# Designed miniproteins, single chains, continued (3), part 88

Each design is a single chain, and the fold is of that chain. pLDDT is the mean over its residues in the fold that is shown.

## One batch from the design tools (miniprotein)

Design m11032
Fold by ESMFold2-Fast:
Structure m11032 (fold): chain A 100 residues (1-100)
Amino acid sequence: EKEKVLKKIEEFIEYLKELKKKASKKGQKYINKIIELVEKAKKLVEENASAEELKKIFDEIVEVIKKALDEGLISKEEYEEILKKLGEIADLINDYIVSQ
């Protein structure tokens, strides 16, 4: 269900915006990069992009998140929560693609 995927992506963007408010200036730059990539993922879902295109953007999001953790710009707990939310979105996308 495309609408469920889009709703979860919007909820994740709002979560990232709240995370950005409490982040350091350097952390805000990384969170902004994650938000931009998540917004690109939303556009790809809206445009019925392939599973391969969606996987690529999600892999890019994970790489940025790992860099933020490695540089101490997000906590381990924030990292785990972000990955959990991304996994939930990826599962919904897989269900949506299989339903097409």
Scores: mean pLDDT 81

Design m11033
Fold by ESMFold2-Fast:
Structure m11033 (fold): chain A 98 residues (1-98)
Amino acid sequence: MSLAEVLAEALAEGISKEEAERIVEELGVRSVEDLLALDPEEIGRIVTKANGYRISAIQYALRTLGPDASAEELAREIGGENAEELARRLVAAIEAER
């Protein structure tokens, strides 16, 4: 699982999966550093404000806990109904980049 796939799932709220995948391809996210470099306000303008907030929450969790954090710890910081699943996929994507 790639960071691009995790980001597409995070951005699928309020838009189609196909649109989310195209946006992620345009953003060129391949690494945790690329993900942390995204501007949540720009994501909010391109997609939705909810998606901008979701990216901001993911960035905050990664900056606070670091990329070696457990899926449970990331899920608690990210929050929301799908946080545990998102956090598990995020950890798997980060591990796959090693």
Scores: mean pLDDT 76

Design m11034
Fold by ESMFold2-Fast:
Structure m11034 (fold): chain A 69 residues (1-69)
Amino acid sequence: DREEEEAARRSVDRAAELGAEEVPVTAGSSESFRRALERAAKERGLRVKEYPTPQEAVEGIRELGLEQP
């Protein structure tokens, strides 16, 4: 379970480094991972955005403002 917490923190750290305000997560992820992600995101002042599929999560990363027109 520590591995899930570490993975969650890495995801949040990366999102914060990119200046994102939200961290995407797939609905199919374990509840332990989702909880760890929510805690890590809150510590960084970010929000967690849940997507039903991995494809939707990838699109969410783009929507986080990788670049806006």
Scores: mean pLDDT 69

Design m11035
Fold by ESMFold2-Fast:
Structure m11035 (fold): chain A 66 residues (1-66)
Amino acid sequence: SSVEAAVRAAEEALAAGDEEAAAEHINKGGTGLSAQGKVEAAEKVGELLRQGDLRGALREIKRALA
């Protein structure tokens, strides 16, 4: 899944301290959730990204995939 790939890439970027790359991957994950019809989860991810909460946004994507 493109969303699962985005989650892994975001986790790797966060582990490396690359917040900019992490935000880009999280944004792609949110877009992928919207494409899957998970619109409410995608909206929450976008809101958390706008607030700079990268960890919160990533957690929301993972919750939507569970």
Scores: mean pLDDT 86

Design m11036
Fold by ESMFold2-Fast:
Structure m11036 (fold): chain A 87 residues (1-87)
Amino acid sequence: SEAEARALLERGLALPEEERQRLVELLRFTSEMLSVGEGESRRLGELYRRVAEAIETGEIDPELVRELAEDPETLAWLGRLIDQYEK
């Protein structure tokens, strides 16, 4: 849901600065690796880039929230990743 996607992004924003920076770096690296592919790989690369930007800038784009809400596998992966950084 959009509420779940927004809550997840806000959890990313609420991470301590060091963990938040590490998450942004990981997302950007993963985005870059995916972006050398085609089709679904490139779509995921762009999605991860936008997530990284949202967490870095604190600006949550409503379109990003909608796209994440439509991608439950990406939401689950990001949730597990953020859970690890919160520990």
Scores: mean pLDDT 83

Design m11037
Fold by ESMFold2-Fast:
Structure m11037 (fold): chain A 60 residues (1-60)
Amino acid sequence: MEEIRKVQKETQEEVSKIQKEIDELKKNKSDQSKIRELFDKANDLLFESRRKIVELRRKA
């Protein structure tokens, strides 16, 4: 259980950083392709985190 919470916290912190970058790019009407790439990166991190949590739960 502790390992699962650590993974969730680390993923949430990384995603929050990416979300702040996206928000700043949106405010400045910056490159839409870069915004999309950051959004995809955040989704990939969430997917990897979910897979790792499932594996940890399966072995517990």
Scores: mean pLDDT 78

Design m11038
Fold by ESMFold2-Fast:
Structure m11038 (fold): chain A 112 residues (1-112)
Amino acid sequence: MEKELLEKALELVERAIDNAVKAITYIEMGKRDEAIKYLEEAIKLAQEARDILSKVPSAERALRLVDQAIEYLQKALEALKKGDYDTAIEYVNKAVDLLEQAARELRKLLEE
């Protein structure tokens, strides 16, 4: 039961990372609308992971990392909508680092 929730949360976190990285690629290409789409998908996937992790007490550290990542992804989306591409990339990179830390935490819980 708990392992299935952790596996689903890990899948969602990894998919959020993939979408966030794609958003950076589209920002660097000057494709703002595509970047917004991938960033919004990353936020949605991270929020879905957060909802699952909130039900798993052993995953409290991963939950905190995902919550912080969501805040940075939202700040990145605001910066991107303002045309501040450098700030948007900086916030997405901070969010990706936090999501990668959350993924490592979740993998440790699954390996035990």
Scores: mean pLDDT 90

Design m11039
Fold by ESMFold2-Fast:
Structure m11039 (fold): chain A 74 residues (1-74)
Amino acid sequence: MLSEEEAEKLVEEMLEKAKKAIEEMVKNGDSLDFLELAVETEVQELRELGIPEEKVKEFREEALRYVKEKVEEA
C-alpha cells in the first residue's frame, strides 16, 4: 500500500496532468459534462490505487474547480 507521503505526491502529479488535459479539452470545445466525466474517471483510478478518501476528495474538488474556471474562460 502507498504511504501517505507517496499518496500525496501521486495526487499532486495526477492533478498537474489533469489540469493540462482539461486545458486541451476546453480548447478543443469539449463539453462540461465530458470534462466532469474525465475527472470522475481519474477519481476512480485514485480509489483503485488505495489513495485515502480525504486526498481523493481534495483532488476531485480542485480538478472540478479548474474545469469550471477554464470553461468560463472559453
Scores: mean pLDDT 80

Design m11040
Fold by ESMFold2-Fast:
Structure m11040 (fold): chain A 68 residues (1-68)
Amino acid sequence: SAKLEQAEALIAEYLAEAKKVLSPEDLATLERALRQILEHLRANPEVTLEEFRELVDIVMARALQEAA
């Protein structure tokens, strides 16, 4: 699915950027959270890519704040 490919690419991009600033433990926690959101998208094909991006942005913002 093109939507799933775009979602996986988005997660990979965010994880590559997060790896530069987060500890290995915080990065692992973020990766688990992002994988859960991706599994939610797989289980619920009605979820839009825009809604997925919004959820990812919220999780990313929280991870970066907690690591500061």
Scores: mean pLDDT 82

Design m11041
Fold by ESMFold2-Fast:
Structure m11041 (fold): chain A 87 residues (1-87)
Amino acid sequence: IAEELREIAEKIPSMNDKEITEALERAAELVKEALKEEPEVQEEVLDAASEMLNTAEKLAKTPEVLKALMELAAQVLALATKLSVEK
């Protein structure tokens, strides 16, 4: 999952708005799936998704990309919250 996210993040700078939107939507689903994984996997996914958010934020020019970015950010926040409440 984290490896998939990093691969997508690397390709984002070369994508058009539609491709970025689809990539962010896929990333949000991958982060959602990671909620069912072990904490070690969740930490790797959190790092990869955070990197993707930073890259995509600089390229977000349309409402569609911004909506997908916000959805990914919400999933990342949920994952980070789950990890912080483990103890």
Scores: mean pLDDT 77

Design m11042
Fold by ESMFold2-Fast:
Structure m11042 (fold): chain A 131 residues (1-131)
Amino acid sequence: MSPVLEMIERAVTRNFKHLVPNATEEQLEELRKRIRESYDAVKNGDKKKIEERLKEIDRVIRRSEVEEPTVEDVITLLSGIALLLLISFSSSNPELVAYGMAVLGALLTDKLTLDDVIELIREMTKRIKSF
């Protein structure tokens, strides 16, 4: 596994355990699997799979405005942050790479609320679309 992928997986699983304290090992493995699938999609330039994942994330964010997120929704949102980080690190734009490093650092040190996760996805998506 790449060192960057290992750091992303560690940062994201740390926040998942904080948001879902009673997370099962099966739920943790599903999160890790989605992160690895996102890595493969970005590495291989699978635009269709990336677009499908981004649409799933958008649907979960919209639903979270009217109902309480499920554990599966939290997995989708956190794997979404992993996807957006992987897209950022694959960019030829040094500012986007630097932003991704700052986000990864925050995820490794801070405990995010679900609102923080949603806000972060919105900000990252805007920055990625701006270049």
Scores: mean pLDDT 86

Design m11043
Fold by ESMFold2-Fast:
Structure m11043 (fold): chain A 60 residues (1-60)
Amino acid sequence: SIEEEITKYGKEIGASEEQIKNAIAFAEALVETFGLPEEKAIPVAKEVLDIDLQYERAQQ
């Protein structure tokens, strides 16, 4: 599932629970709004998580 895969990846890369929740919501929106298959939405959401972590780091 989207939630399971993104939660697992987010925890692995050290993302916060809020960052993980936002990435899950983004992936779900991709599936619902754009009709993307889950298998394509998950990689995009994982990339968003990585960008979110880099952005947080850059602000410190």
Scores: mean pLDDT 82

Design m11044
Fold by ESMFold2-Fast:
Structure m11044 (fold): chain A 80 residues (1-80)
Amino acid sequence: SMETLALLRLAAAGSSVFVAKKMVEKNPNNKKSLDLAKKNAEDAIKDVKDLLKENPNLSKKLKEKAEEIIKEAEEVLKKI
């Protein structure tokens, strides 16, 4: 179903953001780690925004999860 595919895409994006957050926390002065964290966070924001544009009728729960992932990714980017 489209809902299942959306959930999997959000799970993947959320995992990418979680990894990015850990990279920033563990190695805040390591350029390679910060560059990778930035890429992971930016890619996650793009993928989630694309998902929302492609699926305007997505359930409220999945839209809220998408917004939270974007917010978490933006917080990671603020620390870089």
Scores: mean pLDDT 87

Design m11045
Fold by ESMFold2-Fast:
Structure m11045 (fold): chain A 78 residues (1-78)
Amino acid sequence: MSEMEKTILQFSALSEAVGLAVEAEIALRRGDRAAAQAHIQQLQDLLAQMKAQPDVFSQSTIDNFQKLLDELKAQLAG
């Protein structure tokens, strides 16, 4: 895969991950726990797909999204 192809795939996945995290945060702020749980699950599924492509996604990117996912889960549990 070319560096350009990797960059496009990275931006696409990062855009989706950020969108899901924003939607989860909005749902949490509104007290909509069901919507927050759904978006958190979608982010978790996307992160699993990213972990399956270590040649495209760096460990630091995976670790950053894992930390964000854990923080969102903690907010949902509190």
Scores: mean pLDDT 84

Design m11046
Fold by ESMFold2-Fast:
Structure m11046 (fold): chain A 75 residues (1-75)
Amino acid sequence: SHVARVEAVLDALGEQLPDELRPWFEAEKAALVDRVRTVDRAQGEALLAETIRRIVARAEEIDPSAALPVVVLDK
């Protein structure tokens, strides 16, 4: 169940990314989903938060004016 939630959050974040980041994002998503399946819910949530921070930082490097909102997890 927590794996499905992680996938849904990442899918929603992916829709906000520029196409240039898509292949890198898909690789990061696959790696995180695989790892989340092997850890408990709390560790999975921590890994998700860290992965989101890394994705936002990469997007900001490409276009700082189009930085992704960090509120995704609170919505």
Scores: mean pLDDT 72

Design m11047
Fold by ESMFold2-Fast:
Structure m11047 (fold): chain A 99 residues (1-99)
Amino acid sequence: AEEQFEIDVAVGLAEIIHGIALVDARNKGASEEDLKELDELFARHIARIEAATNVDELRQALRESAEDFRKAAEKSKNPVVAEALRWAADLYETLADEL
């Protein structure tokens, strides 16, 4: 189905965003504890996107994930982690807007 293709593409893009964010944060000196927190947060939101059954649910999941990333960034004690989360939020919102 067309909607399943859009969900699969969104999941793939979310996995790429996750990988880039972890590599960038590690290269900028994030601790193993910070990297684990970031990894677990991204994995949780990828699971949310995978749970979508149609484009409206996918769009909602992406927007809710972006909001959660922004809130996590505000609470983060590490500016590198906060930057990675804001970057991911912007990309998730862009993806939702293009659906």
Scores: mean pLDDT 86

Design m11048
Fold by ESMFold2-Fast:
Structure m11048 (fold): chain A 66 residues (1-66)
Amino acid sequence: SELEEAIRKLGEKLGASEEQVEAVLDAAKRLKLSIYEAQMGLLIAVHSNASPEQAREYAEFVKRNL
């Protein structure tokens, strides 16, 4: 999907872990995030050195606040 391709590409560019990428993708699919919302969630997760659990919570936060 376009969402999955965009998030994996951004993750590679940012040096995200596979676990962070999968956590954000799972949250994005469950919460119906836009590509931009999911990218913002991943960006926050990577820059804060988030665990996979924290990455999921950041994606959920973006849905509520952006």
Scores: mean pLDDT 82

Design m11049
Fold by ESMFold2-Fast:
Structure m11049 (fold): chain A 60 residues (1-60)
Amino acid sequence: KKYKLSEELKKRLETIYGIDGSSLDGKTAEEIREALEKALGVKVPLSTVTEILNEYGTEL
């Protein structure tokens, strides 16, 4: 399953973490988790990513 991030979530990722949220559009939850983990330099649980996507993302 692929997801599209809301514009609000993209702006927050860019503003707080310097992550280009638009680069995450059309990615799976696992791919988004990996991208966040690489960008933040910390381990990110898949469950956390799934919760965020349920709140601020749309399943494609």
Scores: mean pLDDT 79

Design m11050
Fold by ESMFold2-Fast:
Structure m11050 (fold): chain A 59 residues (1-59)
Amino acid sequence: SAAADRVVRGLAAALRSLGASEEEVARAQKEVRDIAERHGPEAAERYALRLFAERLRAA
C-alpha cells in the first residue's frame, strides 16, 4: 500500500542517517512490510517508530 511504502521509505532514510548499514536497513524494511501485511499500515508505522527509537538510543 502507499501508506506502508511511505513508512518503509521514511524508516530507511532515518536509519541511514543514523549510520545503519544497507543490510540492517533492508532487514528493517522487510520487518515493517511484514507487519503492514499482517496488521496494517498503522501497526507498521508504530513498529517503524520503535525501530528508529531503538537505533537512536544505540547511536
Scores: mean pLDDT 84

Design m11051
Fold by ESMFold2-Fast:
Structure m11051 (fold): chain A 72 residues (1-72)
Amino acid sequence: MEAEVERMYEIAMKDIEETKKYIETLDLPQKEEILEALEEAKERVREAYEKKDGEAIFEATAELQQKLKELL
């Protein structure tokens, strides 16, 4: 179970960092809001990982996806 949570954490963090790098190449009016949402998601993912809570990692990534849909 812990190994699975660690893998979820690594995947989530990688996806967030790749998204951040992509957004940084774009000239968007809402760019700062998107970057803030990505940083908030990173914090939530880290907190979930400290609690060994895979569901919380999933919730954090789902909430991020919803925010990105609203901003993009």
Scores: mean pLDDT 80

Design m11052
Fold by ESMFold2-Fast:
Structure m11052 (fold): chain A 109 residues (1-109)
Amino acid sequence: SENVEKLKLILQALGFEVREENGKWLIKPKLDVLIKLNPRVGTLEKPPDTNKWYTLEEFAELLESYGAEELAKLIRDVIEGKVPAEKLADYLVNKGLLTEEQAKEILAQ
């Protein structure tokens, strides 16, 4: 549960819209953020659908479909409690997608 709360804060810090509805987390992707996560997205003739809300599972599948398999796996492992949210934050800092300051602020909550 704490892992999922921290995952929500990480996704919001990346620039995604995140909402809770009936006990499910919903994510609305932004094209610019998806391109930062995987630059390949910006070269696709048909970009991902950013006009709908995705469940966490659907969002991980979306990332995987565009070649962000490692990130998708980390998100799933955090949801399942197999990996602490700190590991996802470290991954994103190492990729230049989050600042070290943003990661520390999220993990302190």
Scores: mean pLDDT 79

Design m11053
Fold by ESMFold2-Fast:
Structure m11053 (fold): chain A 80 residues (1-80)
Amino acid sequence: SMEEKQKELHERLRKIWEEALQNGDADSMVIEQYLLLAKYRVPNLTPEQVEKIREILESDPYSAKNLAEVNKIIEEAKKK
């Protein structure tokens, strides 16, 4: 059900932020949250597309240019 899917997403997001608090790594938290939400919104993302998004975000998760490239991959996946 939709409620069960929302609960699962909440539990996964909770684990990501708890790990970030333990490690003090805010950039890893931002990247993992982005990837989790992208997979949830676009279930047709291929493993190759997910890896490409990860590589782009790991270079700089706050770059407008990088976020635009990531968005292009997501939009292409949404149309398939």
Scores: mean pLDDT 78

Design m11054
Fold by ESMFold2-Fast:
Structure m11054 (fold): chain A 82 residues (1-82)
Amino acid sequence: DEEEKERLKEEIIRLMEEAAEMLLEQARKNKELVSPEEVERFIKEQWPKAVEEIRNMEWSLEELREMIERLRKMLESYKAKQ
């Protein structure tokens, strides 16, 4: 079921994109604690590597679903603190 694995990997990428946007907004609000430019640069440098690693994962469907669930819970926790 390679097609389903590909869909789950794309969902992980989408959730990570959402997390990156939230981190950048947090940095913009707290410029005295963290540089938004440094966060943006870090994301820009690491993002292509992270996407490649996700797409090349040899994980089971269950493992991919667990990753998605964990990412969703982390994002919801972050949103609740905003």
Scores: mean pLDDT 77

Design m11055
Fold by ESMFold2-Fast:
Structure m11055 (fold): chain A 73 residues (1-73)
Amino acid sequence: SEEELEDEIDDALVAMTIGLLVASGKISREEADKIYELVKSLPREKRLAVTKALLKSDGPITLEEAEKIIEEV
């Protein structure tokens, strides 16, 4: 179904973004799972916007920083 496909694409984009941020050292492995679950709990529209904001971040992303980005989006 269309909804299933959109959910799969959104999940893949979030997973890839978090994976890249872990690989680059911006997100710690310890906080990666918590940040991933936090982003995935958001409505679809906000989820994509937050994912883009995380990718554009210039500094380290802690769970607290991720929560601040979510509030700003």
Scores: mean pLDDT 78

Design m11056
Fold by ESMFold2-Fast:
Formats: structure tokens, sequence, C-alpha cells
Structure m11056 (fold): chain A 61 residues (1-61)
């Protein structure tokens, strides 16, 4: 999954701004596991659907 594709999915599933969706997607698709974990935690507080999508993206990396 690309950062662009993940950003589009996050924007469709959660009440995030385009900027927030892009930032979260870039963090999740980053090779930094700490940045991935922080982004997942923050998204889980916004939407369960967004958190599920992020878990799938992290599992694919």
Amino acid sequence: MTAEELAARLLALSPLSPRQARGAAQAITSPDPVLQRIALYELSKVSPEAAALVREAVAAL
C-alpha cells in the first residue's frame, strides 16, 4: 500500500483533514516503527475504522 493510497482511504473513512490524512499515511508507510506506532495510537483515538485501516497498512510493511 502506498502513502497516497492510504491517505485517500483514511480521508474517506474518518473525519480527518487532507493534511492530517497525508501526514498519518506518510508516518505509517515510513520505515520508522516508532513513528508508525505513534500514528496508529493517534488515529485510534479519532476513529476505530481508521485504526483498523492503519493496522492493515502496518501489517503489509
Scores: mean pLDDT 72

Design m11057
Fold by ESMFold2-Fast:
Structure m11057 (fold): chain A 90 residues (1-90)
Amino acid sequence: MEEKRRRARELIEEGRKALEEGDVETAVEKFKEAARIYIELGDEEGIEEVLEELERLAEEYPEYEEYLRKLKIEIEVEIGIKQLKEVVLG
């Protein structure tokens, strides 16, 4: 699991670098991948960091707001499914 957590952090850094270059699409892709890793790991701090990055991105790039809103919903739904699975199977 340490390798996956390191990869998720690397993806966050790659996404931030993409934003510095103005490549919003690449940044979103990196953040989405990082979010999925953090969800798999149950890393609430990592999940919050990704959601914060997506909110900042939506503020700076309003033209991507709808796409980013859908991505945030996808992440939140995946978190909910994982939490429900833990409750039902525990």
Scores: mean pLDDT 77

Design m11058
Fold by ESMFold2-Fast:
Structure m11058 (fold): chain A 68 residues (1-68)
Amino acid sequence: SAEEVLEELAARLREALRALGMSEADVDTYVAIFRQEARRLLEEGRISVEEVREMAERAIAGLRKRLG
């Protein structure tokens, strides 16, 4: 489901941001904004679940590469 995909992506994003040295409060804020915006776009039919996953996976991979 879209809910399951968003939760999985949010968890992976949270892990990547923590590894980058972001504070817990900032991580929570960023992840909340991501969830809210992605859900809104999905519900409006402006983006697919598959597109959200692809974009998030590319972003996470980029973050991991920069962390070493």
Scores: mean pLDDT 77

Design m11059
Fold by ESMFold2-Fast:
Structure m11059 (fold): chain A 107 residues (1-107)
Amino acid sequence: KPLDIEKFKQALDDFLEELRKLEEKYGNHPALRKFVEEVEKILQEAYERMEKASLDEFQKIADEFLKKLEEVFRKYAPELTPEQRAEVRDILVKLKEKIYDIIEESK
């Protein structure tokens, strides 16, 4: 089965929506807002790169994308509350699982 780019786009949209809901839940937390802003930029770059990618390129781009998200999380984690860190971690884990499921279905 060919790579389902629309399913990947949906996973990214759901991920960003969950982060924005988290931002609203915790109000004007500066570190959480900056984290979401950097994540949004990373998502836009990944989206553009993946639209033109072959399956092998997609896996590499997905791995690089997930690594960048992890680096941004580590950058802001010390400024987040334990509750905020736990919820962001859960959202990141769900995204990673979704992306790998899409890759597995496309092999």
Scores: mean pLDDT 80

Design m11060
Fold by ESMFold2-Fast:
Structure m11060 (fold): chain A 88 residues (1-88)
Amino acid sequence: SEADKYTKEGEKAFEEKKYEEALDHVIKALEIDPNYLEAWDMLTLLIIENKDNKELLEKVIKELEKLKEKYPEREYLDNMIDYLKSLL
């Protein structure tokens, strides 16, 4: 699927430590399929690896807020956003 392709591009960027590029690919996968668990796993790894990178975490928050606008019924997005804000 397209979500799988973007997730794999994100994995490659992550391995190369291109974290902003990895985030962009993972978010595209989640925009296509917000139920794609492998993309959520990659996002989780990005957050863990970059827990002290406030600029990247702020970008994650903004992208998740955009996903919430597209998929407002997904309460786990609110929980993730709140958690990330607690790290800032």
Scores: mean pLDDT 84

Design m11061
Fold by ESMFold2-Fast:
Structure m11061 (fold): chain A 80 residues (1-80)
Amino acid sequence: MKTIVINVDLSSLKVGETLVLGALANKGDIIELKFNEPAPVHVVVSLNGEIVYETETTEESLKITAPKSGEYTIYVTKLA
C-alpha cells in the first residue's frame, strides 16, 4: 500500500470549472487530493468509465482507497 499525493491548485479554477487529473494506482493504494485552499468542490473518481467515488467537500484534503488497480480519472469542479 502506498499513498499517491496529488496537489490541486483551486486558485487557477473559476467557479463551475472542472480540473481533470489522472492517477495510476494499485488496489489498496490511497489517492490523496490536497487542495491549496478550503473551497467547496465536487469530486468524481472514475476507473474505466465507472464512478468509484463521488463527494462534495470543503476540506483541505480528501483520501480515497483504490478498489482496483488501474488508471484513475479524477474530476474536480469548483462550486464557489
Scores: mean pLDDT 85

Design m11062
Fold by ESMFold2-Fast:
Structure m11062 (fold): chain A 62 residues (1-62)
Amino acid sequence: SMEEELAEAAARLKAMLEALKYGELLSVEVERIDENTLRVTAVTTKKTIEKEFDVKELLKEL
C-alpha cells in the first residue's frame, strides 16, 4: 500500500541520515521483520548502522 511505501521511505531516510554522520554510504537495506516493525541496515565505509522502526509511529510523523 502507499502507507507501507511511505513508512519504508521514512525509515530508510532516517537510517541514512544517521549513517552519513560516520562515513560514505555503501548500501541501505529495508527488511520487514513483522507486521509493525521495519529494520533498516545502512552500511558505510566506517561502520554498519542497524535501526528498527515501528510502522505506526512512522506514519504518525507523516
Scores: mean pLDDT 83

Design m11063
Fold by ESMFold2-Fast:
Structure m11063 (fold): chain A 104 residues (1-104)
Amino acid sequence: SLEEELEKAIEEVEKKLNIPKYELSEEELRFLKALVREGLKVIEEDESVKVSKETFLLTLVLVHIRVKNDLPITSEDIGKVLDISKETAKKLLEVLRETLPFVP
């Protein structure tokens, strides 16, 4: 289920960032679910983007948390936090910029 996968991604990001439990409102959860559906469609249509659904969810959650806390969003930082290549992080940020109007 997408909800359980999002909850797991949130817990994983909380652990990686060493932050307390992050609680989503019902509206925020619905918003993130819609963005996941749109972002996964973009990834599926772009043959150059070879990432797992799990990696995309982790990136979306991390970017969302950073934006809410006015923290910088860079491919290098995302790559270091999630232990993925800078190139993969850059491609994921490009997908998120297409689906999330608040990502710079």
Scores: mean pLDDT 75

Design m11064
Fold by ESMFold2-Fast:
Structure m11064 (fold): chain A 99 residues (1-99)
Amino acid sequence: SIADKIAQINAQAKQILEQMKEIMAEIKKETDILKLTKLLFVMMANLTELWLNKKILEKIYNETKDPAVGKEVKKMEELIEQAEKMLKEAMKKINEVEK
């Protein structure tokens, strides 16, 4: 069902955000530029997955015009904003270590 698909997307997004938080904890402790760069690429991949999940929700909204699906799109936008803030912090850490 559509509801089951949305529930699966939301569960995946929650797991991605938790993984990103764990990676940020590693980034904060790491001093090796090569390891930091690899962790940054994982953060970018996770942000991409959240963006793809948003596109799937937008497609469901377009097909159904259901306001409840529209609210789920907005929630996904809020998770993406959190992920973008974490990515910005990760990039700042790398810039500090390169100097």
Scores: mean pLDDT 87

Design m11065
Fold by ESMFold2-Fast:
Parts: sequence; C-alpha cells; structure tokens
Structure m11065 (fold): chain A 74 residues (1-74)
Amino acid sequence: SMVEELRKLIEKLIKKAKEEGLDETILEILEDLLKNVDFLSDRSVEELLKDLKETAEIREDKKFLEIVEEIEKE
C-alpha cells in the first residue's frame, strides 16, 4: 500500500500551495485527494504527480506547476 506515501505527498503539496497563495480551487482539489487517499491505493506517487502536473498545465497555473515539478524532483 502506497497510501501513507501518497498522504505525505498531498500534505506537502497543500502546505506549499498555502505558502505560495494558490487559488482556493487548487487547495480544494488537493484537500479532496487527501480525504480520499485510501481510494488511491492502486495509484503510484508517480501517477499522482503526473495527474497533478497535467491539471496545472490545463489550468495554466504556473505556480502550481512549479510546486508539482519541485516535489517531483525530490
């Protein structure tokens, strides 16, 4: 189970998003993922990061993209 690893990743993203003053919509997406992390047991950290990066690119949210890419490099 990757649930604990995914949970820590999402918590880190939420913290960074709050520090950078990202849109409430992005915070809601991340908080919803955190609430439903147990249902993401079949997903890898890499798959979640890829999905979040695609979300940032579709929304043209440069700050969110930067945060996701920073976390991906770790």
Scores: mean pLDDT 77

Design m11066
Fold by ESMFold2-Fast:
Structure m11066 (fold): chain A 64 residues (1-64)
Amino acid sequence: MTTVEESAKGLVEFLREQLGATGLTEEAAKEAVILGRQGDGEGAAKVLGESGGEPARQFALAAS
C-alpha cells in the first residue's frame, strides 16, 4: 500500500483478523503508520497498543 490511508486500512484489517485487535481504529493505525515512516517504532507501538492491545503493540515492535 502506497498512501497512509491505504496502509492504515490494510493494517487495521490484518491486525483485527489475524491477531484479534478488534478495538483498533483506522485513526490509530494512520498515526502509527506516520510514526513508523518517521522511524518512531516505539511511538507506533504505543499508539497501536492503546486501541489494538498487546498483540498490535508487539507486531509494531517486531516490524521496527
Scores: mean pLDDT 77

